Designed miniproteins, single chains. Designs and how they scored, part 91

Each design is a single chain, and the fold is of that chain. pLDDT is the mean over its residues in the fold that is shown.

## One batch from the design tools (miniprotein)

Design m3362
Fold by ESMFold2-Fast:
Structure m3362 (fold): chain A 65 residues (1-65)
Amino acid sequence: MTKEEIVERLVKAIEEGNYGEVGLAVREMLDAGITPEELIELAPDNEDVRRLAKMIETGRAARAA
């Protein structure tokens, strides 16, 4: 599965309101090494994706510090 396919699955899950699938897609995204910046680049106009990217970035910053 490519990074673009993973983000497409995430967007579809959000649109469908399937939070179980959203969680699974987030796990696949992290396993694939997709950064919060890449996530925003792949779905720049999606507010839910932007919010999720911010949460992941906060978690990474806390780990790095």
Scores: mean pLDDT 73

Design m3363
Fold by ESMFold2-Fast:
Structure m3363 (fold): chain A 81 residues (1-81)
Amino acid sequence: MSMEEKILEIIDDFLARYKAARSREERLAIARETLERLLEVAKENGDEELVKLIERAIEALDRTGEWSIAEMMLLDIRKKL
């Protein structure tokens, strides 16, 4: 499986789980887990630019507590693929 295919699968899983989530805490946990999964894939494939992008998304989520920021970043990554 290519890096792009792995990332798309992770993002599609995120969207399904996020849509099914019933609480803010659940959505934040899903967003954080998704970003961590994407970060590992990016690191394993040596994509330094994607690593930086995901690290910034994690930092923004940790700083603000806003799941919408992580969602926007994930949708932008999906659009780029």
Scores: mean pLDDT 76

Design m3364
Fold by ESMFold2-Fast:
Structure m3364 (fold): chain A 62 residues (1-62)
Amino acid sequence: SKEAGELLIEGARELALKYNSKEKAEEIEEVARYTVETQDVSLEAAEEGLKSLKESLEKGET
């Protein structure tokens, strides 16, 4: 859905910026945008994806 796609793209961008790498943030945003364009992303899937990304970035595992 449009709402799920926007949530995933914006959330991924904000999380990536916390990683403190502009290039990495742009790559993560592009991957999220590509996923939204090629997959029908549900709100549940977007929230789960953002949760996983947040945990990975907070642990420094990216």
Scores: mean pLDDT 72

Design m3365
Fold by ESMFold2-Fast:
Structure m3365 (fold): chain A 84 residues (1-84)
Amino acid sequence: SNEEEIKKIEEEIKKLEEKIEELEKKLEELKKKLAELEKKEKTPENQKEIEKLKKEILEIEIEIGILRIELGVLKIILDKLKAK
């Protein structure tokens, strides 16, 4: 039934919102760590750590972007199901 599909989509939306929030918190911590490292002496070791953090930050930003698109699609589907 439409009611079972609505409940399932609402549960998936909630899970995606929670996952996005967790990734955004992780992203904020990594950006803080990057900012602190960028203030330190430019040693080869610090530069490698900076590049590693930049890559990890980019990967998380891409993942958040994908999840936000998925969330938007599910919200459109939910609106269509509720209109029936």
Scores: mean pLDDT 88

Design m3366
Fold by ESMFold2-Fast:
Structure m3366 (fold): chain A 69 residues (1-69)
Amino acid sequence: SKELKELLEKFEEYIELLEKLDPEAGKRLREELEKILEEGDKEKLEELLEFLKDIEMYTKVVEALLESE
């Protein structure tokens, strides 16, 4: 769904920020996300959607801090 894609794109931006700070951690997180997407498990993707909504607020705060610094 469009909502899932938008949250995944924001989470991808967070992963990119992580890759700048800790390349190994960011790469590992990206690989795990890509694996879930490749498996096409819609049920797990919907569970991820709820989780991403919870962390979206925190990723926005992190971006503001990095932009300020």
Scores: mean pLDDT 67

Design m3367
Fold by ESMFold2-Fast:
Structure m3367 (fold): chain A 96 residues (1-96)
Amino acid sequence: ALEEAERLLAEARRLLEEARRAEDPEEARRLAEEAIRLAEEAFELALAVGDRELAREAAELILEAARVLLEHAETLEEILRAIGRLLRGIGLLLDL
C-alpha cells in the first residue's frame, strides 16, 4: 500500500511535468487529468496506511494539476471540470 501510493504519486508528478511542457492544450489536459486520477488513488492509499504527509502531497498535486487544466481550458465544460478538480483537492486537504 505505502510503496504503491509512493509509486502512483511519483508517476502523477511525471505526468504533471509533461502536461506543463505540452504545447497542445488537449494533450496538456489529458496528461493533467491522468495525473489527478493517479494522485487521487495515491491519496486514498496513503490515508489507508495512515501516512497523512503523503496524502497531503497527493492533494497538493491534485491542486497543481487542476491549475494546469484551468490554464488549458478552451470550453465552459472544461473550465467547470477544472474548478471541480480544484474544489476536490481543497476538500481533501481540509479533511486531513
Scores: mean pLDDT 88

Design m3368
Fold by ESMFold2-Fast:
Structure m3368 (fold): chain A 70 residues (1-70)
Amino acid sequence: EPTPMELAEEMRKIIQKMENELSEEEVNKFLEEVTKKAEEIEKKIDNPKERIKKLYEEVKKIAEEFLKKS
């Protein structure tokens, strides 16, 4: 299974892809949605490994939606 560090690196790659594919305004909206999800996950999940895994899943989903609507 991916380590927390590997999941963090994969999320960083997703963010880089979004910066390359989207306008500055769209990237800012994407990062805002990611930040909101991170805060929700921190409140819901106490385990750090499960927290990063859930965040990675949500980031992928948000990125897919933004790319479809761009």
Scores: mean pLDDT 80

Design m3370
Fold by ESMFold2-Fast:
Structure m3370 (fold): chain A 98 residues (1-98)
Amino acid sequence: GPPVTDAAVDELADGAAAEAGLDPARTSEAERLRAAAEHLIATGNAEARAHAREALAALDAGDLATARAHLREALNAVLAAGKAGRGGGSVEAVHRAL
């Protein structure tokens, strides 16, 4: 399928932050990406969970670019599972299915 973009990571991160009850006016990029990684660890498949754990390690190191790269790989794993008939090919559809 098409590659996961940074926009798709941002959509997941915004959704995960909202689910976690975070205030958008007070939430940093690192906090949003951490919420996305924690969501994928809780709800994703084994491949997505492995990439999400690497994203958390990158966030702990202050490396947002590396965290985003790992979250793109985690979302690719979830989208591949979703395209097997479990919710369509959009990040939002996959997020609703999880």
Scores: mean pLDDT 76

Design m3371
Fold by ESMFold2-Fast:
Structure m3371 (fold): chain A 98 residues (1-98)
Amino acid sequence: MEREREEREREEELAREAGYKIGKAMMLNIYLVLAKHDPSTPQEVLDELEEEARRANEEAEEAIRLIREKGLDQRVVLEGLQEGIREGQRKVKEIEKK
Protein backbone atom coordinates (compact mmCIF):
# COMPACT_ATOMS: atom_id res chain seq x y z
CA MET A 1 0.00 0.00 0.00
CA GLU A 2 1.13 3.57 -0.76
CA ARG A 3 0.64 4.59 2.88
CA GLU A 4 3.44 2.27 4.06
CA ARG A 5 5.84 3.94 1.61
CA GLU A 6 4.79 7.42 2.76
CA GLU A 7 5.29 6.44 6.42
CA ARG A 8 8.78 5.11 5.61
CA GLU A 9 9.69 8.33 3.77
CA ARG A 10 8.51 10.42 6.74
CA GLU A 11 10.50 8.25 9.17
CA GLU A 12 13.61 8.61 6.97
CA GLU A 13 13.17 12.41 6.97
CA LEU A 14 12.81 12.40 10.78
CA ALA A 15 15.90 10.16 11.08
CA ARG A 16 17.99 12.46 8.86
CA GLU A 17 16.88 15.55 10.78
CA ALA A 18 17.59 13.83 14.11
CA GLY A 19 21.11 12.92 12.95
CA TYR A 20 21.61 16.46 11.64
CA LYS A 21 20.76 17.97 15.05
CA ILE A 22 23.04 15.50 16.87
CA GLY A 23 25.96 16.10 14.46
CA LYS A 24 25.62 19.87 14.73
CA ALA A 25 25.61 19.67 18.55
CA MET A 26 28.66 17.37 18.55
CA MET A 27 30.75 19.79 16.45
CA LEU A 28 29.70 22.87 18.44
CA ASN A 29 30.66 21.13 21.70
CA ILE A 30 34.05 19.95 20.30
CA TYR A 31 34.89 23.50 19.17
CA LEU A 32 33.67 24.93 22.49
CA VAL A 33 36.05 22.60 24.41
CA LEU A 34 38.94 23.57 22.10
CA ALA A 35 38.11 27.30 22.41
CA LYS A 36 38.03 27.07 26.22
CA HIS A 37 41.57 25.63 26.19
CA ASP A 38 42.91 28.25 23.74
CA PRO A 39 43.96 31.39 25.69
CA SER A 40 43.78 33.45 22.45
CA THR A 41 40.00 32.89 22.09
CA PRO A 42 38.10 36.16 22.75
CA GLN A 43 35.52 35.98 25.57
CA GLU A 44 32.80 37.18 23.15
CA VAL A 45 33.47 34.23 20.80
CA LEU A 46 33.46 31.83 23.76
CA ASP A 47 30.13 33.21 25.04
CA GLU A 48 28.47 32.88 21.60
CA LEU A 49 29.80 29.32 21.20
CA GLU A 50 28.44 28.40 24.66
CA GLU A 51 24.97 29.77 23.81
CA GLU A 52 24.83 28.03 20.40
CA ALA A 53 26.09 24.76 21.93
CA ARG A 54 23.40 24.90 24.64
CA ARG A 55 20.63 25.39 22.06
CA ALA A 56 22.04 22.62 19.86
CA ASN A 57 22.28 20.29 22.88
CA GLU A 58 18.57 20.84 23.66
CA GLU A 59 17.66 19.98 20.04
CA ALA A 60 19.97 16.92 20.12
CA GLU A 61 18.38 15.62 23.36
CA GLU A 62 14.93 15.85 21.71
CA ALA A 63 16.29 14.13 18.59
CA ILE A 64 17.75 11.26 20.69
CA ARG A 65 14.35 10.83 22.36
CA LEU A 66 12.65 10.67 18.93
CA ILE A 67 15.13 8.01 17.73
CA ARG A 68 14.34 5.88 20.79
CA GLU A 69 10.54 6.37 20.74
CA LYS A 70 10.08 5.79 16.97
CA GLY A 71 12.91 3.27 16.42
CA LEU A 72 14.42 5.39 13.64
CA ASP A 73 16.86 3.81 11.15
CA GLN A 74 20.40 4.24 12.51
CA ARG A 75 21.93 4.28 8.99
CA VAL A 76 19.74 7.26 7.98
CA VAL A 77 20.53 8.98 11.30
CA LEU A 78 24.25 8.59 10.50
CA GLU A 79 23.71 10.21 7.07
CA GLY A 80 22.07 13.21 8.76
CA LEU A 81 24.86 13.31 11.34
CA GLN A 82 27.44 13.96 8.60
CA GLU A 83 25.39 16.95 7.33
CA GLY A 84 25.01 18.24 10.90
CA ILE A 85 28.78 18.04 11.43
CA ARG A 86 29.30 20.22 8.32
CA GLU A 87 26.68 22.73 9.52
CA GLY A 88 28.31 22.88 12.97
CA GLN A 89 31.67 23.68 11.34
CA ARG A 90 30.08 26.44 9.24
CA LYS A 91 28.39 27.96 12.32
CA VAL A 92 31.70 28.01 14.24
CA LYS A 93 33.41 29.82 11.34
CA GLU A 94 30.62 32.44 11.29
CA ILE A 95 30.98 33.06 15.05
CA GLU A 96 34.80 33.29 14.85
CA LYS A 97 34.71 35.77 11.91
CA LYS A 98 32.07 37.96 13.60
Scores: mean pLDDT 83

Design m3372
Fold by ESMFold2-Fast:
Structure m3372 (fold): chain A 92 residues (1-92)
Amino acid sequence: MEEERRQKEEKEEEEKARKQLDEGRTLAAMGESMFRVYRGSKDGLEEAARLLEEAIRKLEEVSKGPMSDEARQLAKRARETLEEARRAIAEL
């Protein structure tokens, strides 16, 4: 019973982590794209920052469980892009 319960929990945790990782990756890619395309626009940079903040939240949650290494790498990149977007907004 204990072993079967752990196996089911592990499978559900992996599926949940995969979904959150996919959502985080999509949001990070959207934020990075917005930053790249609209780096001269305050509205575009603010939207990029919002998307990157959401991505970081989802990826940090995934970093506590399965796929933690991949989630941490993606979160690190998203944080770096977010800080660049915030600096660009401050300079406009």
Scores: mean pLDDT 78

Design m3373
Fold by ESMFold2-Fast:
Structure m3373 (fold): chain A 60 residues (1-60)
Amino acid sequence: VDELLESLDPVSREALRRLRELHEAGTLTPEEAVRAANTLIEESGLTPEQVGELIAAVLA
Protein backbone atom coordinates (compact mmCIF):
# COMPACT_ATOMS: atom_id res chain seq x y z
CA VAL A 1 0.00 0.00 0.00
CA ASP A 2 2.67 2.57 1.01
CA GLU A 3 4.80 1.68 -2.05
CA LEU A 4 1.75 2.01 -4.31
CA LEU A 5 0.87 5.35 -2.66
CA GLU A 6 4.42 6.69 -3.28
CA SER A 7 4.18 5.68 -6.98
CA LEU A 8 0.93 7.66 -7.52
CA ASP A 9 0.80 10.95 -9.43
CA PRO A 10 0.59 14.16 -7.33
CA VAL A 11 -3.13 14.71 -8.05
CA SER A 12 -4.06 11.19 -6.87
CA ARG A 13 -1.87 11.52 -3.75
CA GLU A 14 -3.51 14.87 -2.89
CA ALA A 15 -7.00 13.35 -3.36
CA LEU A 16 -6.14 10.53 -0.91
CA ARG A 17 -4.56 12.95 1.58
CA ARG A 18 -7.66 15.19 1.49
CA LEU A 19 -9.91 12.14 1.92
CA ARG A 20 -7.93 11.11 5.03
CA GLU A 21 -8.05 14.66 6.47
CA LEU A 22 -11.84 14.83 5.99
CA HIS A 23 -12.23 11.39 7.60
CA GLU A 24 -10.08 12.40 10.62
CA ALA A 25 -12.16 15.60 10.98
CA GLY A 26 -15.41 13.59 10.80
CA THR A 27 -16.58 15.61 7.77
CA LEU A 28 -16.09 13.03 5.00
CA THR A 29 -19.22 12.73 2.83
CA PRO A 30 -20.06 9.94 0.34
CA GLU A 31 -19.81 12.58 -2.43
CA GLU A 32 -16.19 13.41 -1.49
CA ALA A 33 -15.30 9.69 -1.38
CA VAL A 34 -16.84 9.10 -4.84
CA ARG A 35 -15.02 12.16 -6.25
CA ALA A 36 -11.68 10.90 -4.90
CA ALA A 37 -12.29 7.41 -6.34
CA ASN A 38 -13.10 8.86 -9.79
CA THR A 39 -9.99 11.08 -9.69
CA LEU A 40 -7.81 8.07 -8.77
CA ILE A 41 -9.22 5.92 -11.59
CA GLU A 42 -8.79 8.72 -14.18
CA GLU A 43 -5.36 10.04 -13.12
CA SER A 44 -3.50 6.96 -11.81
CA GLY A 45 -4.73 4.27 -14.23
CA LEU A 46 -5.42 1.94 -11.29
CA THR A 47 -8.32 -0.51 -11.44
CA PRO A 48 -11.51 0.20 -9.44
CA GLU A 49 -10.50 -2.68 -7.12
CA GLN A 50 -7.05 -1.17 -6.45
CA VAL A 51 -8.63 2.26 -5.86
CA GLY A 52 -11.09 0.72 -3.37
CA GLU A 53 -8.20 -0.97 -1.53
CA LEU A 54 -6.24 2.31 -1.34
CA ILE A 55 -9.22 4.27 -0.03
CA ALA A 56 -10.00 1.55 2.56
CA ALA A 57 -6.34 1.54 3.70
CA VAL A 58 -6.17 5.37 3.95
CA LEU A 59 -9.41 5.47 5.99
CA ALA A 60 -8.36 2.62 8.35
Scores: mean pLDDT 76

Design m3374
Fold by ESMFold2-Fast:
Structure m3374 (fold): chain A 97 residues (1-97)
Amino acid sequence: MKEAIEFEAEVSLIVMEIAIAKRLAEQGKYEEAAELLRRAAERARELGEKYGSPLLLEAAELLERAAEAAEEGKVEEALELAEEAVRLMERAVEEFR
């Protein structure tokens, strides 16, 4: 129970960081958005390795691609990749029951 709550809390913090990055990208702050997406990707990867979650590892790869798209000003692509990553993270939380 405590382990599942901790995992969900850590995933929730990453999802919030992604939400902030999406807002920055929409405002044209591409470099700041990319930096937050890369940090979210690193945290998702570390969490995925720690808990053995292939969904979080896949989410980390999508977030890294979203950061690259954001740096290039490809806002629509960055937002789509970030949303897919969030969906995988939500599934990871459900699977950790």
Scores: mean pLDDT 85

Design m3375
Fold by ESMFold2-Fast:
Structure m3375 (fold): chain A 65 residues (1-65)
Amino acid sequence: MSKEELDREVKEALAVMGIALLNIEASRETDPERRKRLQEAIEKAQKLLDEGKYDEAINVIKEAF
């Protein structure tokens, strides 16, 4: 496995974990406006993850927190 492949796999795992954490945060959020923003961030991050855009997915996750 090359370092590039390993870095890609790590980024994918971070994006998957980040989306899971956003889902937990959204489920416990009491402010409906913030909950809506968290759900929108989850949808955007999931789409980017599905497209293999792991860095962009991670950035969306970071901005949501």
Scores: mean pLDDT 81

Design m3376
Fold by ESMFold2-Fast:
Structure m3376 (fold): chain A 80 residues (1-80)
Amino acid sequence: MSVGELGKLIAEHIEKAIEAAKKGNELEAEIHLGMARIGIGVAKLIGEEKLAELGHKAIDAFEAGDFEKAREYAEELKKL
């Protein structure tokens, strides 16, 4: 998995978590958020600090209910 593929994977799970949350599917949102956290952990392990930082910002925005900001960070993750 390349850095770009990892960033896209984290972004996809954040986007799916947002979609699930908007539909009231809390369990599905938690599953996708958990997968995003695993991806962030991998980014930290391989020294990709910028990728991990953006992933954390996206999750923090999601947990604050700011789905627009979470989506913005997810878009930045896809560009890495």
Scores: mean pLDDT 86

Design m3377
Fold by ESMFold2-Fast:
Structure m3377 (fold): chain A 55 residues (1-55)
Amino acid sequence: MELQKKIDEEIKKLVETLEKARQRALDSGAEPEVIDQAFQEALDLARERKERALK
C-alpha cells in the first residue's frame, strides 16, 4: 500500500516543521523541557489522527 509511505513522508515533514518551531520558541526564551514535551505530544497526536483517518 502507498498509504504507509505517505504517512511516513507526512511525519517527516511534520518533524521538520516542529524542529523549526522549536528553534523559534527557544529563541523566544522558552524552556527546552516544555518544548520537548510539546514536540512529543504533537507527534503522538499526529500519528493518532493519521491512523484514524486511514481506518
Scores: mean pLDDT 74

Design m3378
Fold by ESMFold2-Fast:
Structure m3378 (fold): chain A 111 residues (1-111)
Amino acid sequence: MDYVDAGDYDKAIAEYEAKLKKDPEDARALILLGEAYAKKGDYEKALELYEKALELSKDDKVLQAEAYSKLAEVYAKKGDYEKAIEYAKKALELEPKNIKARELLEKIEKE
């Protein structure tokens, strides 16, 4: 991703937090909020939000796969490639055509 300033992420965070105030169990909004925090470098907050999204997505394998894919991305950014590979494989077990999880796994294995 090309250059994006911190103000764009703060706006996204405010919008998703407002959405979650109205619907606290919106697993998609939790994933999007987590992605905004991860892009700001707040990996601990991103992990918390993705784990909450997983808990709410027990009956939705596509949302579970997306949350596992996002966990893998955060662990890769933290340099924990072992956990990144584990979570990417979990995402692919639930959704074999999850492009983001496949791309992340291929990138880690080629680097």
Scores: mean pLDDT 80

Design m3379
Fold by ESMFold2-Fast:
Structure m3379 (fold): chain A 71 residues (1-71)
Amino acid sequence: MSQVQQQLAQLGRSRRRGESVTPSRQTIQQMVRQNPQAAADLLRQLGLTVRDLRSLGVSPSTVRTLLRAQR
């Protein structure tokens, strides 16, 4: 299994325990390249908006891919 899948599972477990872990900009961009639908769902669950992603320095093209996947 990929490191990204393991990190996503850990993030989910940490959130249930009230421990918040936010993926880095690079991890977000990597997830979007590999699975934009799963990345969009996870980021929505984390409460991250398009404005938050832009503040983290995520590229505009990656943000557009996420917006298409969220539909």
Scores: mean pLDDT 67

Design m3380
Fold by ESMFold2-Fast:
Structure m3380 (fold): chain A 87 residues (1-87)
Amino acid sequence: EEAKKALEEAKRVLEAAKEALESGKATVTEAIGLVIAAIGVKIEAELIIERAEKEGDKEALELAKEALKLAEEALKLALEALKLGDA
């Protein structure tokens, strides 16, 4: 369940980062918030991966790996949105 929640959160942050880039209206503060959120999901996913590997939970491991991948993409887009907010 924790891995599923991390994946759902990663998807939400990724969509927010895409919207920030596409709209071009995100403030520097909003872009920084997205960067922080993406880093938080990345750290959470890495911790879930470590626990799932130790416990042999293959489902949680695969979900957390997907969450990590989406969080890394969200971080990349959020950093691009931060650069775009350079007014």
Scores: mean pLDDT 81

Design m3381
Fold by ESMFold2-Fast:
Structure m3381 (fold): chain A 108 residues (1-108)
Amino acid sequence: MDLLRAQAFVYEAIERAMAEGDVEGAEREALAYLEEQLRAGRLTPEEFEELKAALRAGMAAVEALLAGVPVEELVRRAEAARAAGRDLEAAAIYSAIANAGHAAEVEA
């Protein structure tokens, strides 16, 4: 349950970063939350490192999308991560892509 909650928090941070354009602030807040969960013993060191990597990959995807990088390039990055067994990183990148589509619809 704690791992799923931490995963949900990472995805919410990615959504907020895309909606508000504050990638650095969203990443910092999410990282602080993950560090608190690690200190409380709710995440193992291995789970923390995996979630931290997923957070960074998702935030990098938000930055790329905001800079006008094509969605197709981000899909390729997500599929490469999945092929390497980094499923949480792939999911974080896809979360950023999904939120970019929603943001474009709201601006229209």
Scores: mean pLDDT 82

Design m3382
Fold by ESMFold2-Fast:
Structure m3382 (fold): chain A 85 residues (1-85)
Amino acid sequence: SHMDELRQKLIELARRAQRLIDEAYKLIEENASNEELQKVADELQAVREELEALKPEMPDDMQVTLDSIIATLDAVIEKIKKKIA
């Protein structure tokens, strides 16, 4: 069903987000180059944009989960930006 497709897409994006968040923290801890930090920030931003695109189609009970993931992505992206600055 359309709802099952949306749920699967959210799960896939959540998994991708978590992998990128883990990678971002690893790069920060290892004092990676600004180029490597910018690359992971760009990938986090791409996942954020895909999650934002899902918002209009998501039922209310999944909105809380989606908004929570976006908030986490925003926090990690901001942390990277402050590290690069």
Scores: mean pLDDT 88

Design m3383
Fold by ESMFold2-Fast:
Structure m3383 (fold): chain A 110 residues (1-110)
Amino acid sequence: GDELVKLIDSYLPTLEKIPFLRGTIAKYKETGDEEDLLKLAAVIYLLTGDPRFKPAYDSLPEEVQRELQILVDFYTGKLSYEEAVARAEALPDPELRARVLYALELLHDL
């Protein structure tokens, strides 16, 4: 709803600093697609624990929830690079696995 869009927009300066969100943010700004909105809200939930964003997180497929959790936990220092890679390699979808591993490599090289 409009309130969720306003809340996400207030977090955009913080989210724009996160490298793995660059594509999602660009697409959100261009199209306003619900999928991109839900992913941004889910990342805010994982970063802050704010219950207003939990419904967006809960609405995502489990594999996307796992992807975002790995990336956020590595970005915030809750996982080492080796631990994050091990979790990504356990993902059952080969394309999702490759995407997460690539995002982790980009974050590690910063």
Scores: mean pLDDT 85

Design m3384
Fold by ESMFold2-Fast:
Structure m3384 (fold): chain A 68 residues (1-68)
Amino acid sequence: DRRREVLEAVVEFLLKKKNPEVQALAEQARKALEEGDYDRAEELIQKAIELLNDEEKEEVKKIVEENL
């Protein structure tokens, strides 16, 4: 499932950030993906992305494009 692969790749990227709020949201998103709740995972990922700087947001965009 490409949607799952994209979301998992973004979560892995977010977990590497040293921002504790981003890491917490990414861990919750990973749990939601394990439970099959893709809508919740996407919501949590979007919240984490909003906390990123512009450079990191562009990195997320590239990850999405490479995994679709």
Scores: mean pLDDT 83

Design m3385
Fold by ESMFold2-Fast:
Structure m3385 (fold): chain A 76 residues (1-76)
Amino acid sequence: MSIEEWKELLEKLKETFNKELEEAEKNNDKEKIEELKKGLEELVKKLSEVIPEELKEELEELYKELTKKIEELLNS
């Protein structure tokens, strides 16, 4: 997988999680939000082991951004 393919993957993951979080928020589905949190943590752990060093900061930024949104929704 090239650096560009990895960047596209990270962008698609961000879009997918944002969409699923928006749907879960609309449905007031806290169980789904908890599942998304766990899924994100597991996915980021796996990706951190295989992602190019050059993209590790972008992965960390994605994780922090999505985790912040999840925590805000769970605390609502």
Scores: mean pLDDT 82

Design m3386
Fold by ESMFold2-Fast:
Structure m3386 (fold): chain A 91 residues (1-91)
Amino acid sequence: MEKLEKARELILEERYDEAIELLEELLKEDPDNIEAKVLLAAAYELAGRLEEAEKVKKELEEKFPDYDYKKAMMEILVEEGVARLRRVVLS
């Protein structure tokens, strides 16, 4: 939980490479952590690493076909977008 929360904070701060590293470490300890995989895919997309994002999405579809990862990813991307808008508007 704590590493996931830190990864989300890093994503909101646009520190995507650090978030990716932390999420990869978490997935080495718990490879079936759906939330960590979703957050990793979102972090790759936000970093512009689209091929790596697609690979993680494919793993989510194959291992967890009943989980709506697309909705979860959209929620993360929207939260990041709101954080960016706040940074631009309030700065």
Scores: mean pLDDT 77

Design m3387
Fold by ESMFold2-Fast:
Structure m3387 (fold): chain A 55 residues (1-55)
Amino acid sequence: SLPTDPGELLGEIYGAVANGDKERAKELVEQLLARYPPDSPYAKAARKILEEIEK
């Protein structure tokens, strides 16, 4: 089934970042960006996390 709660995906991304699992966080960010429009607040938050991971 399609995930209908972008907040849950964003929560999982933050959880992965908090655990230091940058690879998982990046995969979850890409999943969120594939599912939701780039103008959504969730997509904007995910992109910021991706930039921090890639530094």
Scores: mean pLDDT 77

Design m3389
Fold by ESMFold2-Fast:
Structure m3389 (fold): chain A 79 residues (1-79)
Amino acid sequence: SHLEKGKELYEKGEYELAAQYFSNAVLEDPNNAEAYYNLGLAYYKLGNKHGAIVAFEKALELDPDNEEAKKNLEKIKKE
């Protein structure tokens, strides 16, 4: 899946390609909280703090129990 390929690219440090795959995962399923969460991680690595915040907020809207998204969002907002 696009989500799985995005995760592999992220682990390899290919953050721009990972973000593209996660964006495609979100387009295929706009309710996929995990895809938004991983998109936020990729945006943050790319220095796109605004994109990361928006993606993490959407991940938490869809899955309020995602503690990792909550922690990452708090960390970025303090920067």
Scores: mean pLDDT 89

Design m3390
Fold by ESMFold2-Fast:
Structure m3390 (fold): chain A 67 residues (1-67)
Amino acid sequence: SIIEELEKVKKEAEELGLKLTVKFLDAMINQIKELEKNGLDTSGVEAQAKEFIRRAKELIKEKKAKE
């Protein structure tokens, strides 16, 4: 599930103090859940979520490398 992957990456970002990244990931999770609840198409938002996950993983990797 895309939501499960977003929540996993959000937890890792929270542990590293990446407040802005956490905020963006949380907003994306809430948006997808709202669309699913209303039976709306999520395909476009899922594509955006994949890009958010990619970017967040890169930021997490960079933050860990600087410790």
Scores: mean pLDDT 80

Design m3391
Fold by ESMFold2-Fast:
Structure m3391 (fold): chain A 59 residues (1-59)
Amino acid sequence: STLAEVRARAEAEIARAVADPELAERIRAELEAHREDVSPEPGALELARLLEAALAARA
C-alpha cells in the first residue's frame, strides 16, 4: 500500500466517525482538551488537522 492509500483510508474513517453526533462531540472535546499540550510533531499535528477539518465540514 502507498502512504496516499493509508491517508485516504484514515480520512474516510474520520469522516464516518464525525457523522456520528456523539462521537463527533467526543472527538471535539478531546481536541480541545489536548491542543495546548501537544508539542509540534508532524504525525500528531496532521491527525488533529484532519479531525478538525472533518468536524468543520459538518458544521
Scores: mean pLDDT 69

Design m3393
Fold by ESMFold2-Fast:
Structure m3393 (fold): chain A 81 residues (1-81)
Amino acid sequence: SMSDVQQTIDQIDRQVSGIQDMHSNSSPRSQIQRAVSNMRSISRIHIDILRNVYHASQDDIDTVQRQVDRSMRFAQRIVDS
């Protein structure tokens, strides 16, 4: 459902906020890199759940995947800064 898609996007946004907070608090780069890796793994699990458990449409999956890709690029830039 659209609610499941939105909840997934909200979860990804919370992961990004956590990574930003770690960077703002001068957390070690290795810790931030671990958080980015965890975000990638969590995002894959959520997409698999949407596809295999909720049987989300391809359009819904593509919407979530685009948001994940955008958020992952942003998170990686934080690590690389």
Scores: mean pLDDT 83

Design m3395
Fold by ESMFold2-Fast:
Structure m3395 (fold): chain A 74 residues (1-74)
Amino acid sequence: SREEFLERLREAFKIVVENLTDEQVEKVASVFERAVALLDAGVPIDEVREFTIAELKKLGIPDDVLEKVEAVLR
């Protein structure tokens, strides 16, 4: 559901805040804001999830944090 995916985004963001620099947190927050905008535009949750994961992989954040975030979003 939309509510379940939004909860997954909140849990993923807690990991991000605890493990990344302020600059990296802002980059991830931007990706999550785009994900929410796509959900609001009526894009299917599965497509938004895959978009979000693909965009996060482009940010150059540490692999261990990326793996934890991806696991929460899936």
Scores: mean pLDDT 84

Design m3396
Fold by ESMFold2-Fast:
Structure m3396 (fold): chain A 89 residues (1-89)
Amino acid sequence: SPLEKLRELIEQMRAAVDAGRIDEALELLSKVVEYLKKHKDQLTPEEKERLFTEILDVLSRLQDLAEARGDEEAVARITKLRDEILKLM
């Protein structure tokens, strides 16, 4: 289901962040955004709220990681993807 696929992508993104793999986490975040755009209307309002909460939490963790490493390019990309996610809410 779209919900299961989104949760799987979010879990993969969280694992990438935990492993310090910023580029992999950014690729997964981009896939989450694309999948949300395609399948948003197939999710209940409650499922959307939970998913957006989970995504924003992992995104904040990724932001913290990128900032801790001084990865200014990653910080800029995270900011852009965060803005795209907020527009989908």
Scores: mean pLDDT 85

Design m3397
Fold by ESMFold2-Fast:
Formats: sequence, structure tokens, C-alpha cells
Structure m3397 (fold): chain A 77 residues (1-77)
Amino acid sequence: APSVEELLDEALELVRRGAPREEIIAQLERVAEALEPTDPKLAALVRRVAAGIREQDLSRGEILAALEALRGMYESL
């Protein structure tokens, strides 16, 4: 199975490539599922970012910043 770091890096690449929002959201749901057993709070933050993307309330720069922050939080575990 892919690691959380690999799943987050894939999500970041999707955003950088301008992938459809549905693909980015699906990738973030995979990240959240992988995090749930080890850090349910971080999983909830990932789902919150996915919700913001779904509602179209986040710019590309805000999405990138949020995902980079989430990756940093995971590395600190």
C-alpha cells in the first residue's frame, strides 16, 4: 500500500498539474483513510481541506499551502 507521504505528494502533484477537483478530493480521501488509524485528528483536517475544495472556496495557492502544512504535520508525528 502507498505511504501517507506518497499519497500527499500525489495530491500536491495533482494540484500543481491543475487536475480536476474531483481527482484531488478523491486523493485526499485516500490520505484521510490512511491516517485514520494513526492520527484521526490529522485525518479530520485532511477531510476539511477536501470539503473546502468541494465548495470551491479555496484558491490553488491556498490548497497548495494547506497540503504542504498537512505534510509537515505528518512528518512531525
Scores: mean pLDDT 81

